# Designed miniproteins, single chains, continued (2): the designs that were tried, part 54

Each design is a single chain, and the fold is of that chain. pLDDT is the mean over its residues in the fold that is shown.

## One batch from the design tools (miniprotein)

Design m5860
Fold by ESMFold2-Fast:
Structure m5860 (fold): chain A 61 residues (1-61)
Amino acid sequence: DYDAGLAAYKAQQYDEAIAAFQKAAAKGDADAYKNLAIIYATLKKYDEAIAYKNKALALAA
């Protein structure tokens, strides 16, 4: 689902990108959490962006 999320993000289909990255993130993919943080920041949803960034850092560290 990570590649599907990247394809949707490049097409600016943010709802599809979020859904695909959430599936990857549920499997513990730190890169998916990082991309969720980027998408939510792009949408100006900073609380969600910070939460996903912190999850990515916890898994990567």
Scores: mean pLDDT 80

Design m5861
Fold by ESMFold2-Fast:
Structure m5861 (fold): chain A 58 residues (1-58)
Amino acid sequence: SEAWDKLREILTNKLKAGHEPSVEELRELLQELFGATPGDAMISLAMQLYESLKAQLS
């Protein structure tokens, strides 16, 4: 939960700065935050989170 909260903060800051993270950046962030190689499901959840945040800020 803490790792997802931190990811949300990072993604929100990137959106406010006008930077769209790549899939590669999301993979690196997930690996750093969770300490393990992210699977496809985890990357999909991060992408869904990003889209939700983008919709809220648009």
Scores: mean pLDDT 80

Design m5862
Fold by ESMFold2-Fast:
Structure m5862 (fold): chain A 81 residues (1-81)
Amino acid sequence: MEVVETPVVLVRIRATFKTKKDYEEAKQLAKDAGLELVSEEQGEKITLEFEGWMPLSLAEAVARLFATLAEELEVEIIAAP
């Protein structure tokens, strides 16, 4: 029985938020997923960058959840095995 192996990847997620509520929820989601906050920019909107190693399948799930909270979302795979 072959287990479908999802590769472990280094993911960078950059998300821009209009509201403090969405921003705080996204920070909690990132913490729960094991992502590290790399940068935070506050202006008219709040932009957060997160980075972490995770299975690609988990990265896809996290990206979908971020998409429900963020006005703008960029997801990059910056390292793969």
Scores: mean pLDDT 78

Design m5863
Fold by ESMFold2-Fast:
Structure m5863 (fold): chain A 105 residues (1-105)
Amino acid sequence: DPELERQKRIVEARAERLKREVEMFIDVFKYEIKTKSKTKEELYESVDRFTELYGDEEIGRILREIVDLLINKGPEEELEKLRERALEAIEERKREELARIEEER
């Protein structure tokens, strides 16, 4: 079904875009904390806007944990674990959406 294949490509493209946006947000948070260009409150507001835009509360929670870790100068190993958790959450959402599309046959 060409329509189902198109929907699957859209789901995959959206997941890849969201992964890139999460990676970019982490890099931006690192920069903003290093340069002291944003307060903790402004960083949390950025996470809230991201959560509202993508409707994913789990990714939003993980991004808040990343902000807290970066502000408290926590170990890089914990940052990598949080990053991996965010990416896996996106991958799981993608798998769920793809499974839903397959069930609509």
Scores: mean pLDDT 83

Design m5864
Fold by ESMFold2-Fast:
Structure m5864 (fold): chain A 60 residues (1-60)
Amino acid sequence: MKKIETFEGDVYDGGTPENAKLLGKGKIKIDANGVLLEIEFDKDTPGVKELKAAFEAGRA
């Protein structure tokens, strides 16, 4: 299935890649609409909780 992509490395708070704010490191699975399906991140990574909550609300 080509609709799900896994991104590893730097975790951003969303937005465009050019202007996204770096939060830390982790793995993110998203669908074709940029909806977060799964996220793994370092423990105590600041801001990741906010990013996950935003995507859990169904925002892209």
Scores: mean pLDDT 57

Design m5865
Fold by ESMFold2-Fast:
Structure m5865 (fold): chain A 89 residues (1-89)
Amino acid sequence: LPPAVFPALTDEDIEAILKRAKELGKEKAGEVLAEGGRYAAEGDYEKMIETLFENGKELVDEIAGKKSEEEIKKELEEAEREAAEDAAL
């Protein structure tokens, strides 16, 4: 168990995670966080993360505020368009 993987989480960090889940509009993510939060209240942050992974990597990625593959693809297409306009100087 690598001791450097999980630094001490503050109440602000936990609130930021919950706020991000609400901003994403993910009801299932909120339910998973509520269950994982029970382990966090006991100081078992590792079990909290394991609970999130058991309910799917997609939920963890969404809670972390990562963009969907479709949103990333759209941003890349827009960036390529801007690069093409710049190259056409």
Scores: mean pLDDT 59

Design m5866
Fold by ESMFold2-Fast:
Structure m5866 (fold): chain A 64 residues (1-64)
Amino acid sequence: MVRVTLTLTGPRAVEVAEAAAAEVRSLGGTARVTALSPTRAVLEADIPASLVGVPVTELSLTVE
């Protein structure tokens, strides 16, 4: 599996992180969302290495 860490910042950060976590789980991976504040969340995911297009280990994303 490939470990991916995504940091989201913005008023919808937690909502977007939870949606992304649900998608990762639907693909057979595991995901955990940690809300650091109402406007900042961290998504930690393990994604099957067999899935094409997920080469990144860490991402930072701002959601407005």
Scores: mean pLDDT 70

Design m5867
Fold by ESMFold2-Fast:
Structure m5867 (fold): chain A 113 residues (1-113)
Amino acid sequence: MEKIKVKTKIEEKQLPSGYWEGRAVAEPVEVKEGEKLIVKATATSDSGEIDYAYAKIENLDTGEVVYGEGRYFSDKTATTEAEAPPGKYRAIGEARAKNSKVTVEVEVYKEKL
């Protein structure tokens, strides 16, 4: 498994009722034949409850989305993973937390089949 260095755009949004959403969107990455893509999304909240975290992989040729999902309560950290076959993709991490901001980091890896 090899880590792909990719730039990410990070967004935070405050919702009504004390919820916060975090999102990290990676620049496009291409995985060749004989390899697979692995995306790891990690959400961190200082003292809040993380009620969901998702790793998403968007196929840029087809528009299909592959999801990894994690759901946590009374936890400061949530991690989720998604995998995709060869292709051109955008990796996305999303999370929501109650009572504090949530920061999302996305890491992208390739692995030989």
Scores: mean pLDDT 77

Design m5868
Fold by ESMFold2-Fast:
Structure m5868 (fold): chain A 95 residues (1-95)
Amino acid sequence: SPVVEEIRRLYEETMKEIEELSKQAIEYAKQGDIDKAEETLRKIQKLILETVDRTLQLAVESGDPQAGMLAQIVKDDLRKKLDDIINQVNTTLSS
């Protein structure tokens, strides 16, 4: 399905950006730069929200049940990823 492929592409691109931003947020946290760590976390959160919204929109507009299932998996995965990153940054700042 073209829409399933588009959702996978968006997810893969978003995950690459999250990986880079996550490394940056952790680096700022290690340096004690709370303001920059928080700014970077806000960028990650915005990216995740935009990707989830776009993915769900694509699934709804397509009417493809496979796209709907994938969109839900992407939402749940990215939400858990955000929680893990926030916890890692907070743990680093507390060290």
Scores: mean pLDDT 89

Design m5869
Fold by ESMFold2-Fast:
Structure m5869 (fold): chain A 58 residues (1-58)
Amino acid sequence: GAEEAARRGRNGAIAGRALGSPAGRQGAKYGEMGAKYGEAGDAEKGWEYTRLAGDLSG
């Protein structure tokens, strides 16, 4: 659901920032977008951006 997408997006953003790499920075931005959409109740967009954050991890 949207809440789960928001939680995963927030965790992805934190993890991306912790990496400090270019890929981590990019993943952090997508994770933050996933969190924002998930918190707004938009599960579709929340999961779309959260998934993009995950895909950037390889």
Scores: mean pLDDT 77

Design m5870
Fold by ESMFold2-Fast:
Order: sequence, then structure tokens, then C-alpha cells
Structure m5870 (fold): chain A 63 residues (1-63)
Amino acid sequence: MEELIKEAEKHLEEGLKAYESGDYQAAVKHFKKAVDAYRKALGPEHPKVREAGRFYHEAAEKA
């Protein structure tokens, strides 16, 4: 569980870096991995899952 949270945090960070550089396709991939990892660790209703999902949706709209 702790490892999944660390994995999600790393992907969220990499997704944000890609998003800031305008690489929305890379951002989508990283945010999707962050969502999946947070969902497995914390459950689908957790605020961290909703936050990562919002970033995923925003990046996908721009990709």
C-alpha cells in the first residue's frame, strides 16, 4: 500500500512536469498511472484519486 502511494506520487509529479512543458500526451499517461495507483491504495472515493483524476481529465482535453 505504501509503495502504491509512492508510485502514484512519482507519476503525479512527472505528469505535472509534462503538463507544464506542454507535453499533454505524456501528462495523460502519468496522471492515469497516478489515478490507478491511488485508487488501488486508497479506494475510488479518496480525495487524492479525485485530484489525480481532475489532472488526468484536464490533460486529456488538451492532448
Scores: mean pLDDT 83

Design m5871
Fold by ESMFold2-Fast:
Structure m5871 (fold): chain A 65 residues (1-65)
Amino acid sequence: MEEAEAKLKQLEALTETARKTTLSPDVAQAVLEHAEKLKEEAIQADPSLEERANQLLEDLKKALA
């Protein structure tokens, strides 16, 4: 449970960084790939967090666009 929550907090931190900092396309792609991995790891640790993890990834995609 705590491990899954920590991964979701990392997703939130990536989204905040994307909102505050202009990222190059290569860096944005690397951040997105890392975020997708964090989402999968969070869902594997706690499947009840799937909807929240998906929402956080969508928020990050919007911040990177």
Scores: mean pLDDT 80

Design m5872
Fold by ESMFold2-Fast:
Structure m5872 (fold): chain A 87 residues (1-87)
Amino acid sequence: DEEKALEIVAEIAAEGIAAAAPDVVTAEQVLAGWRGEITFSEEVGEAVEEAVRAALPEILKRAVEAVKKNVSEEVAKAIEEGAKYML
């Protein structure tokens, strides 16, 4: 449930970030960074943060829909509410 929801959100977010900054990072690199498997330079980190900011509305929409379908409506609502506090 929660673990599965986090996996779905992470995958969708990584794809959205890579789509917003395709010359900087791949979705695989974003996921590896979040798992602590790689370290981004300051420049790459800044570009990723900017891509997150640009892609966040679309990422949130896709993540909420995927979690509703594959996990539960209650978990999807928690993700949507949590996103309001993500800056």
Scores: mean pLDDT 75

Design m5873
Fold by ESMFold2-Fast:
Structure m5873 (fold): chain A 115 residues (1-115)
Amino acid sequence: KKEEFYKRVLEILKKLDSKPEVTLEDLINAVKEIINTARELGISNEEFDIILSKIYDKEKLSLAGKAVILITQELLFVERILGSPLSDEQIEKLVRRLFEEAGNDLEALVKLLES
């Protein structure tokens, strides 16, 4: 399951990178797909965070791929604080908020979340 999740995350990121332009909607959809895949496979929040950190450290990620991983980790932190799973609506609102705080720029978003 953990190895399957790792592979599925990489497939989601490859699909994102195949797009001629990565939009905010594409980022939201990638984050939702990763979170829903973890839930489908029964990955715990602790395992989920560890696997995302391993992908970030070991894989050669695009800027969009880095943003998706870092955003997803921020959302997992929010889930831990709330003690409940985020709804699709909550995921969308939080991703939009993070992107706005970064001035709608992927490089600025990655730098903000890496700090």
Scores: mean pLDDT 85

Design m5874
Fold by ESMFold2-Fast:
Structure m5874 (fold): chain A 91 residues (1-91)
Amino acid sequence: SAALAALRAAGDRLVALAAAHLTDAERVAAIAALADDTVAAAEAGDTVKLAQHAAALGVEVTAALNELTDEAAAEAIRAALADFLAAADAA
């Protein structure tokens, strides 16, 4: 579906930005895993798990942003997170 393709693309973009700008490899891996879990829940039609994983991803990305001093990178990651959450709501 177009909605699932958009969610997957938004997740890939968010993970790529996290990998490019965050120094903590474990945090990048956690963000990638939560994005994958959100996509898997959307593909399964599990709206409860979709909401839970999307919320957990939001918390993890926000914590990472609090440690990031590059404001341009922080802005790009915030925009990518917003796009991902909007795509999750549409799925």
Scores: mean pLDDT 88

Design m5875
Fold by ESMFold2-Fast:
Structure m5875 (fold): chain A 63 residues (1-63)
Amino acid sequence: TTERELSPEEFARALASLLDGVREAHEGLKTGTGGGRVPGWTGDNPPSEADLRRLAAAVQAAL
């Protein structure tokens, strides 16, 4: 594993926070967009700005 700009611990923390943010944004997308071919979400409706901001905040907090 590379540790040039981020230590392994920093990377793991950032990844965990990013994944949590992605999961939160994805749940928000399913709730906000109102369903689709796959139950709750089709992928056709893009994430809202609020979902993207939450993801960005999670990444920023992890860095």
Scores: mean pLDDT 54

Design m5876
Fold by ESMFold2-Fast:
Structure m5876 (fold): chain A 76 residues (1-76)
Amino acid sequence: SMAEQEEAVAKLRKGIATLTEMFLASTDPREQRALVDMLRREAAEALATLDPASELYAEAKAEVDRVVAELEARIA
């Protein structure tokens, strides 16, 4: 249902926020890379549960791609 997909996106956004907070608190480039890899895997799993033709999927994927790119650019 749409409500279940909206809940999945809400959980994904909470996961992104948590992993981003952990990334920004880290001073270790290896830990930062591991956190980005974890975000990529968790996001891929969450996105796989969504309808790929939906606007919800498109918005969630764009948000994931932006966050991953920003965090990768910040790795020391």
Scores: mean pLDDT 87

Design m5877
Fold by ESMFold2-Fast:
Structure m5877 (fold): chain A 85 residues (1-85)
Amino acid sequence: MEAKKKEEEAKKKYYEESLAAIQKFLDTLRQSRVPIPPELAERIKELKAKAESILTAKSVEEAKKLAEEVVKEVQEMLEELQNGV
């Protein structure tokens, strides 16, 4: 029972971390007032869907990989945007 509770808590934390990363990127876009290209909008939708998949992942390992992928992709996009690329 404890192990499953830790898995649920880990999934929730990974999900929240992924959402926070996505939200930070969206806040940066709003502040910059840069038009969002259709390709970027699609990527954001995919990241949100991927983050939601964390909660329904079969294992903590899968949830962790999904969260790490979302966070890394958002960080790369955020750094590119902030550096004026």
Scores: mean pLDDT 77

Design m5878
Fold by ESMFold2-Fast:
Structure m5878 (fold): chain A 99 residues (1-99)
Amino acid sequence: PRREATPEERREIRRLAEEVLRALEAGDLEAAGEALSRLEDLVFNRYPEVANKLMEADLYLATAAAFRSAGDEEAAREAEERALELYREAAREAIRAAE
């Protein structure tokens, strides 16, 4: 079950998704994280496909932390790169879905 997004929510989703993409392009992971947190709250019950992709990206970040704890820095880096690409895909999908 999905809640229909209001026009105001759709504008905010597009704004946050564009902010995520800009922050990731700039390498500003703190700004990207703040925008992602707010985007996740808005899409959770409105765009399940986007929410699921964000959850998958979060899982890869957790996997990267586990690899780093085990001393596998290369596997950690690969998992982080996968997470960042999934966040970019989720942001692009959010913009498309909120049109």
Scores: mean pLDDT 85

Design m5879
Fold by ESMFold2-Fast:
Structure m5879 (fold): chain A 68 residues (1-68)
Amino acid sequence: DALPAWLRQLAALGGLSLSDAAIALLIERVGDDREALTAALVRLARYAKEHGRTHVTEADVRRVLGLE
C-alpha cells in the first residue's frame, strides 16, 4: 500500500518523522483522503513545533484529532 509511504514522505518534507502507529491511526481515522491527511499533517507539524519536537507518536495523533 502506497499510502503509508506517501504519509512518511510528506511528513519528512515538513521536517517530521511519524511512528508506524501514528501512520496507522491517521489512515484508520482520516481514511484515504489525501486533502484531509495533508490538513492533519499540518496540524501535527504545528503541535510538534509548539512542543519543540520533530517526532510524532500515536499519542500525539490522538491528542490532535481529539481522540483522547
Scores: mean pLDDT 83

Design m5880
Fold by ESMFold2-Fast:
Structure m5880 (fold): chain A 74 residues (1-74)
Amino acid sequence: SELEELARELIRAAREEGAVRTQGFAEDLLKALQDPKSTANLIEGAEYIIQQAREEGAERTQELAERLLKLLKE
């Protein structure tokens, strides 16, 4: 799915930018996206990833997380 592909790109970007905390949260989001029974708040998860990426100075990761949030709201 487009959401899963974007989440994988987000994980790669976080790793490349050294955003260790953001990478962990992005991996958790991907797991939630892959589980059709997940009750996780995906929008809240994406918003939190944006915040963590900003705090870790991961600019590309933040931009990808913002794209993911926009797609989740559609």
Scores: mean pLDDT 86

Design m5881
Fold by ESMFold2-Fast:
Formats: C-alpha cells, sequence, structure tokens
Structure m5881 (fold): chain A 75 residues (1-75)
C-alpha cells in the first residue's frame, strides 16, 4: 500500500466518523469500504450505502487528488 493510499484511507475514515452531513458521511463510508476491500466495485458499495455511483467516483477522485498533493509536498 502506497503513502497516497494510506492517506486517502485516513481522510475517508475521518469523514466517515465526523462529517456532519449524513449524505456526505455515507459517501465517505462507501469510499472507505471501497479503498479497504479490493473485491468490491463502485456499483456494489453504491448499492450497499444507497448513494449514486457518480457521487462515489467524484468523492474518490477528489480524495486521491488531495492525498497526492500532500505526498508531493512532503517528498
Amino acid sequence: MSLVEKLAIMLAETEAKYEPDPRRRRIARAVLELLTDPSLSVREVAEKYGVPPSAISRYLRRLLEIAEGVVKAIK
């Protein structure tokens, strides 16, 4: 697991626990599960958490962009 992946997981865990918006928190939980279980697809976690697949993909993309930016800053 890369440093980018570790940071993305930590960020998703934080939002899954502490995000005040229930919908955004559910999206964060879905993305956390997707990042920690390689057998799951975006479609499967979207169905499980009752969120659109597009919301998961958008959240994951932003999360990875943030994680990559942080890792670049500390290299």
Scores: mean pLDDT 81

Design m5882
Fold by ESMFold2-Fast:
Structure m5882 (fold): chain A 79 residues (1-79)
Amino acid sequence: SLSDILVDSGIMDPSTANYVVQTFGDHVGSATQASDAGYLSEVEGGAVDGYMTAQQNGDSSRMSVSQSGLDTISQDRSS
């Protein structure tokens, strides 16, 4: 699934990936017509939510994964 790809790619944690897939939905399959910037903004938002949830639960591993995902997205935008 898309959420598995996002997790396996190290972009975000499972909770954030599931949030993004559920919120962004099946639109990812049609997102070839959406701007890459719009897609990255949605993914970044999901990663932030996942980080905050992990922080509230004290899950440092999920926080680290979400932070790494956000860093990767920021690098992609800067490049």
Scores: mean pLDDT 55

Design m5883
Fold by ESMFold2-Fast:
Structure m5883 (fold): chain A 67 residues (1-67)
Amino acid sequence: MDLEKAKELLRELYESLENPPVVLGSALGSKDVEQLEMGLALLLQELADDPERKALVEEVWKKIKEL
């Protein structure tokens, strides 16, 4: 996985949201792939009751996994 490219995709998502979750901002600060994957897992858990934003995060994570 290319960490910098993954962070770029997450930054684009962060900038596209009017009120981005704090956990998404924390994920952008990840120093390695393991921290990024943990951050994304926590973000999806936090967004369990927000299907629209959860779907956007899942789509971005799918793209990241293909890197």
Scores: mean pLDDT 76

Design m5884
Fold by ESMFold2-Fast:
Structure m5884 (fold): chain A 104 residues (1-104)
Amino acid sequence: SEEIIEKVKELYKALLEGDKEKAIEIFDEILERIKSGKSTDVVLSRAFAVMVALILKYGDEELINHVLERLNTSLDDLEALRDFLETVEKLDLDDLEDIIDYIR
């Protein structure tokens, strides 16, 4: 969905600009879509993985803690997501076009 791609772009910009409120808003919106179980949409799943990876890379301690608490995970529990995050770690997270190409 182009809507999901635009949300990833908005998150990327918010993180680079230090707009924590916008980053949290976008993350929480996508997490609620995942939790509702309304879609096996691969684009939504890839976008969510990218959003988590972007927040872990560019977010401060407050943003990272928010994400981990919302996922009901500790740092050790991120091992459960490691294989999924390893896919996005191969992306150049400094290159928005590489991120978008992965999600599409």
Scores: mean pLDDT 74

Design m5885
Fold by ESMFold2-Fast:
Structure m5885 (fold): chain A 70 residues (1-70)
Amino acid sequence: MSDEELRQALAAEILARSTNPEAKAVAAALAAGEDLADVLATLSDAQREAVTREMTAIARAFVAERLAAA
């Protein structure tokens, strides 16, 4: 899978699994090809911590599920 395909897949998973509107907004920006660091910089420190933690957990679960399915 290319980095672009992986980014699109991760964005879709975050949009599907998250109930946090900030995390959904970040996922939509990632799907649009925005740099993650730039998007996260628009958030407050507390929002950035919460979004980063949630996105990391979703990304880890997604990668683990794909490796288990292969």
Scores: mean pLDDT 76

Design m5886
Fold by ESMFold2-Fast:
Structure m5886 (fold): chain A 71 residues (1-71)
Amino acid sequence: SSEYQTTVQALQEVGKTLPDAAQRMLDTIQSNPDAKDMSVSQSQNLIRSAGRTDEQSEAGSRIIKLMQEKS
């Protein structure tokens, strides 16, 4: 759950600037039934794969960077 909290905090921080893209990334993570038990690395890989627009790809990159800084 601490790794999941790191992911959620990074999403919330990026959501201050890119709220729609951050929400789509959070929805993607939460659609995984194991989301709360995912490692930071697993969440980062999911976020990298989830970007379908330039805005979502930018949000994903910012989220991953913050997760690495908070770990």
Scores: mean pLDDT 78

Design m5887
Fold by ESMFold2-Fast:
Structure m5887 (fold): chain A 100 residues (1-100)
Amino acid sequence: QYERDRAIIEEAERVVKLSNEAAKLLEQEGRTDDAKRIRRLASYVLFAVYSGDYEGVAEAAENLAKHARDVAEKSTNPQVRKAMEEVAKEAERLAELARG
């Protein structure tokens, strides 16, 4: 349980960092609403982690991954696509860790 809890926290911190960097790229393109949504979804992940709600972590991470994939598919900027694909990948990994 301790090793799992640590892995979830470390992966959540990675997801949040990647989400904030991806949001900066969206802001630079004037995609302010997409940037705000990514930041908000990442904050829900952190809230669930610090609340000890691992089912909530999985749900929040899955929602973040889905939105990140949607943004990637609609983006013509290769840097934004790559950043959003990384957010989705790491958020999906977090959801798997949270479900055990």
Scores: mean pLDDT 87

Design m5888
Fold by ESMFold2-Fast:
Structure m5888 (fold): chain A 80 residues (1-80)
Amino acid sequence: MKEIEKQIEEIKEQIKKAKEEKDPQKKLELLDKIIDQLNAVEKRVLADPSTPAEVRREVVLLGAEATLLYLKVRLELKEA
């Protein structure tokens, strides 16, 4: 539990850094790594029935946030 909570906090900090990144290509690279990390954490969380529902929801919401940011940056690059 504490390990997963620490990983979630580290991912939140990575998302914050990705949001602050000014280079669209670097932002996409950061978000891609974040999405991979979130997929790994989500797999662990879903496999463990003892994981609290709140933690499961937080991981899913962070995954959605990172994916939406990735898609927005990709669309902005196509429109530029």
Scores: mean pLDDT 81

Design m5889
Fold by ESMFold2-Fast:
Structure m5889 (fold): chain A 87 residues (1-87)
Amino acid sequence: SAVYEKLEEKEQEMIKEGRTTPTEILKMLLEVAKETDDPEVIKQIGDVGVAVLQGAKNGEKLSPEAIEYAKELAKIGGQDPNTELSK
């Protein structure tokens, strides 16, 4: 898929530029989710958002901006971000 190739290229660019913080990664995934019409890609990106929110719930220290991006990813993937944070 051209979307998967573009995602790999963006990931490699972020690594090369040193932009590998959770905030930058989640921001990139949010951009990909908004540009793609592939439901499987949207679901996988949503699952990443949920996983990040569960990590925050379990004590991982994330920026408020990273948490907001993760909530938006979860929502795009069809999950309720408030439910994931409250579990």
Scores: mean pLDDT 69

Design m5890
Fold by ESMFold2-Fast:
Structure m5890 (fold): chain A 55 residues (1-55)
Amino acid sequence: MPELSEEEFEKVAEAFSERTGLPKPKSEEELAIAGARYGARETGAEEVLELVEKL
């Protein structure tokens, strides 16, 4: 699938949760939405933004 692997998803979800203080996203869709709106600014993860853009 062109989506994130399980391992990549878990790492990004954990990083997002730790940086934002929010609970870990439970799905790629939740991570993508949260990452696009919050992760790029709060976590500073351009990687998340690029992945969301490819979705």
Scores: mean pLDDT 62

Design m5891
Fold by ESMFold2-Fast:
Structure m5891 (fold): chain A 79 residues (1-79)
Amino acid sequence: MEEIIKAMEEAFKGGKVDEFLELYDKYHDELIKTNDPELIKQAILDDKSLATFFKNLGLDDYAERLEKRAKEYEEILKK
């Protein structure tokens, strides 16, 4: 976990958006593996917030990817 966070920080500082999102996906995969509803709810909120941020920057493709994942997480919580 700490190694993923450090790698995300370096990718973000370097302007490597694709690398940042790939590492962010790995971080979220670890959260989903906990099967903790509160952590999954937090992941949904984080994805929605980041999607809004990318939309404001005109990065619609990244925003749509994050919104789709948030919706998939919402479906997991219904089970």
Scores: mean pLDDT 75

Design m5892
Fold by ESMFold2-Fast:
Structure m5892 (fold): chain A 90 residues (1-90)
Amino acid sequence: MVEEWLRLLEEGDRENRTVEAGREILERALEEGLISEELLEMVEKNPELMAPVAAEIVARLLEGKPIDEEELKKKIEAALESKKRLLEEE
């Protein structure tokens, strides 16, 4: 499972398709019950977050650590706040 997800990330990076690879991993994480539909919807609205969030999930699974959805949501919210600030300056 997790090794296949790591391969998807590596292949996506090599082919400059990191968003598509990240989305595939997040959809699989939802199917496995590792994340909620709410978390997936938050990331789908901001495709630039797909690869970073998927990489965090894969890294935690490789280390044998549980996925903390609240910590992931906090990171997504922080990234969205940073993006909002950048957009407001332009």
Scores: mean pLDDT 75

Design m5893
Fold by ESMFold2-Fast:
Structure m5893 (fold): chain A 64 residues (1-64)
Amino acid sequence: SDIERGIIEMAVSVAMMTPDRKEVVEFLVNMIKQGADEKILLEIARERDPDVAAAVEAEVKKAK
């Protein structure tokens, strides 16, 4: 939904303010584990930082 996309976009933007890449990746992975839409979150993360998005995707795949 548009509301869910807006919430994820805001959360990704706030997380990306953190200079520690590991903390950003952990935060975004935890959002997915808590029920955030993986596809929407990864799309938004790739727009901001493709390396962070790749790390998040890899960690989510390991947890499956």
Scores: mean pLDDT 81

Design m5894
Fold by ESMFold2-Fast:
Structure m5894 (fold): chain A 78 residues (1-78)
Amino acid sequence: MNLKEMIQTLFDLLDVDKDGKLSKEEFINGLVAMGYPQSRAEKMFNIADIDKDGLIDEKEFVYFMRNYLLGITYQQLS
C-alpha cells in the first residue's frame, strides 16, 4: 500500500545531500540518531548494501526496511 511512501519519507530525511543515495555516514548517523548503537548501524549498512558499492539507493533501503527494520509488519509469506 503506502508503506513505500513512509519509507521514502524516512529515506529523504536521512539523505541530507539529496543525492538520491545514502552514504555510509548518512545511514549510520541516521540510525544512531534513531537510537541504534553505532556497531549495529554499521552491521545494518552492510546488510542493506546489496550491490556492495558503498551506497544505498532508495530501492535497496525500501527492501532493507521491509525485511529487517520493519520486519514486524511482515505477515504474508506468499
Scores: mean pLDDT 68

Design m5895
Fold by ESMFold2-Fast:
Structure m5895 (fold): chain A 75 residues (1-75)
Amino acid sequence: MSKKELEEIAKKYGVPVSYLEKLKKQGLSKEEIELEAKRIGGAKKLEKAVKKAQKLLNEGKSAKEAYEELEKLLS
């Protein structure tokens, strides 16, 4: 796997390329690295979505609008 492929996976899932390089050095396959990046990226995406929904509630948006944004970000 090339450095460019690791950078593309890192950008796609929002994870540090340095972390994916460590996984490659540990002998993980491309498929295993992408699966791990998806797992970590999914957790970060959920955290960002929750923070955005909370910000909308603090700005006086309804619970329904906040929930719709949360679903849209997680889909």
Scores: mean pLDDT 76

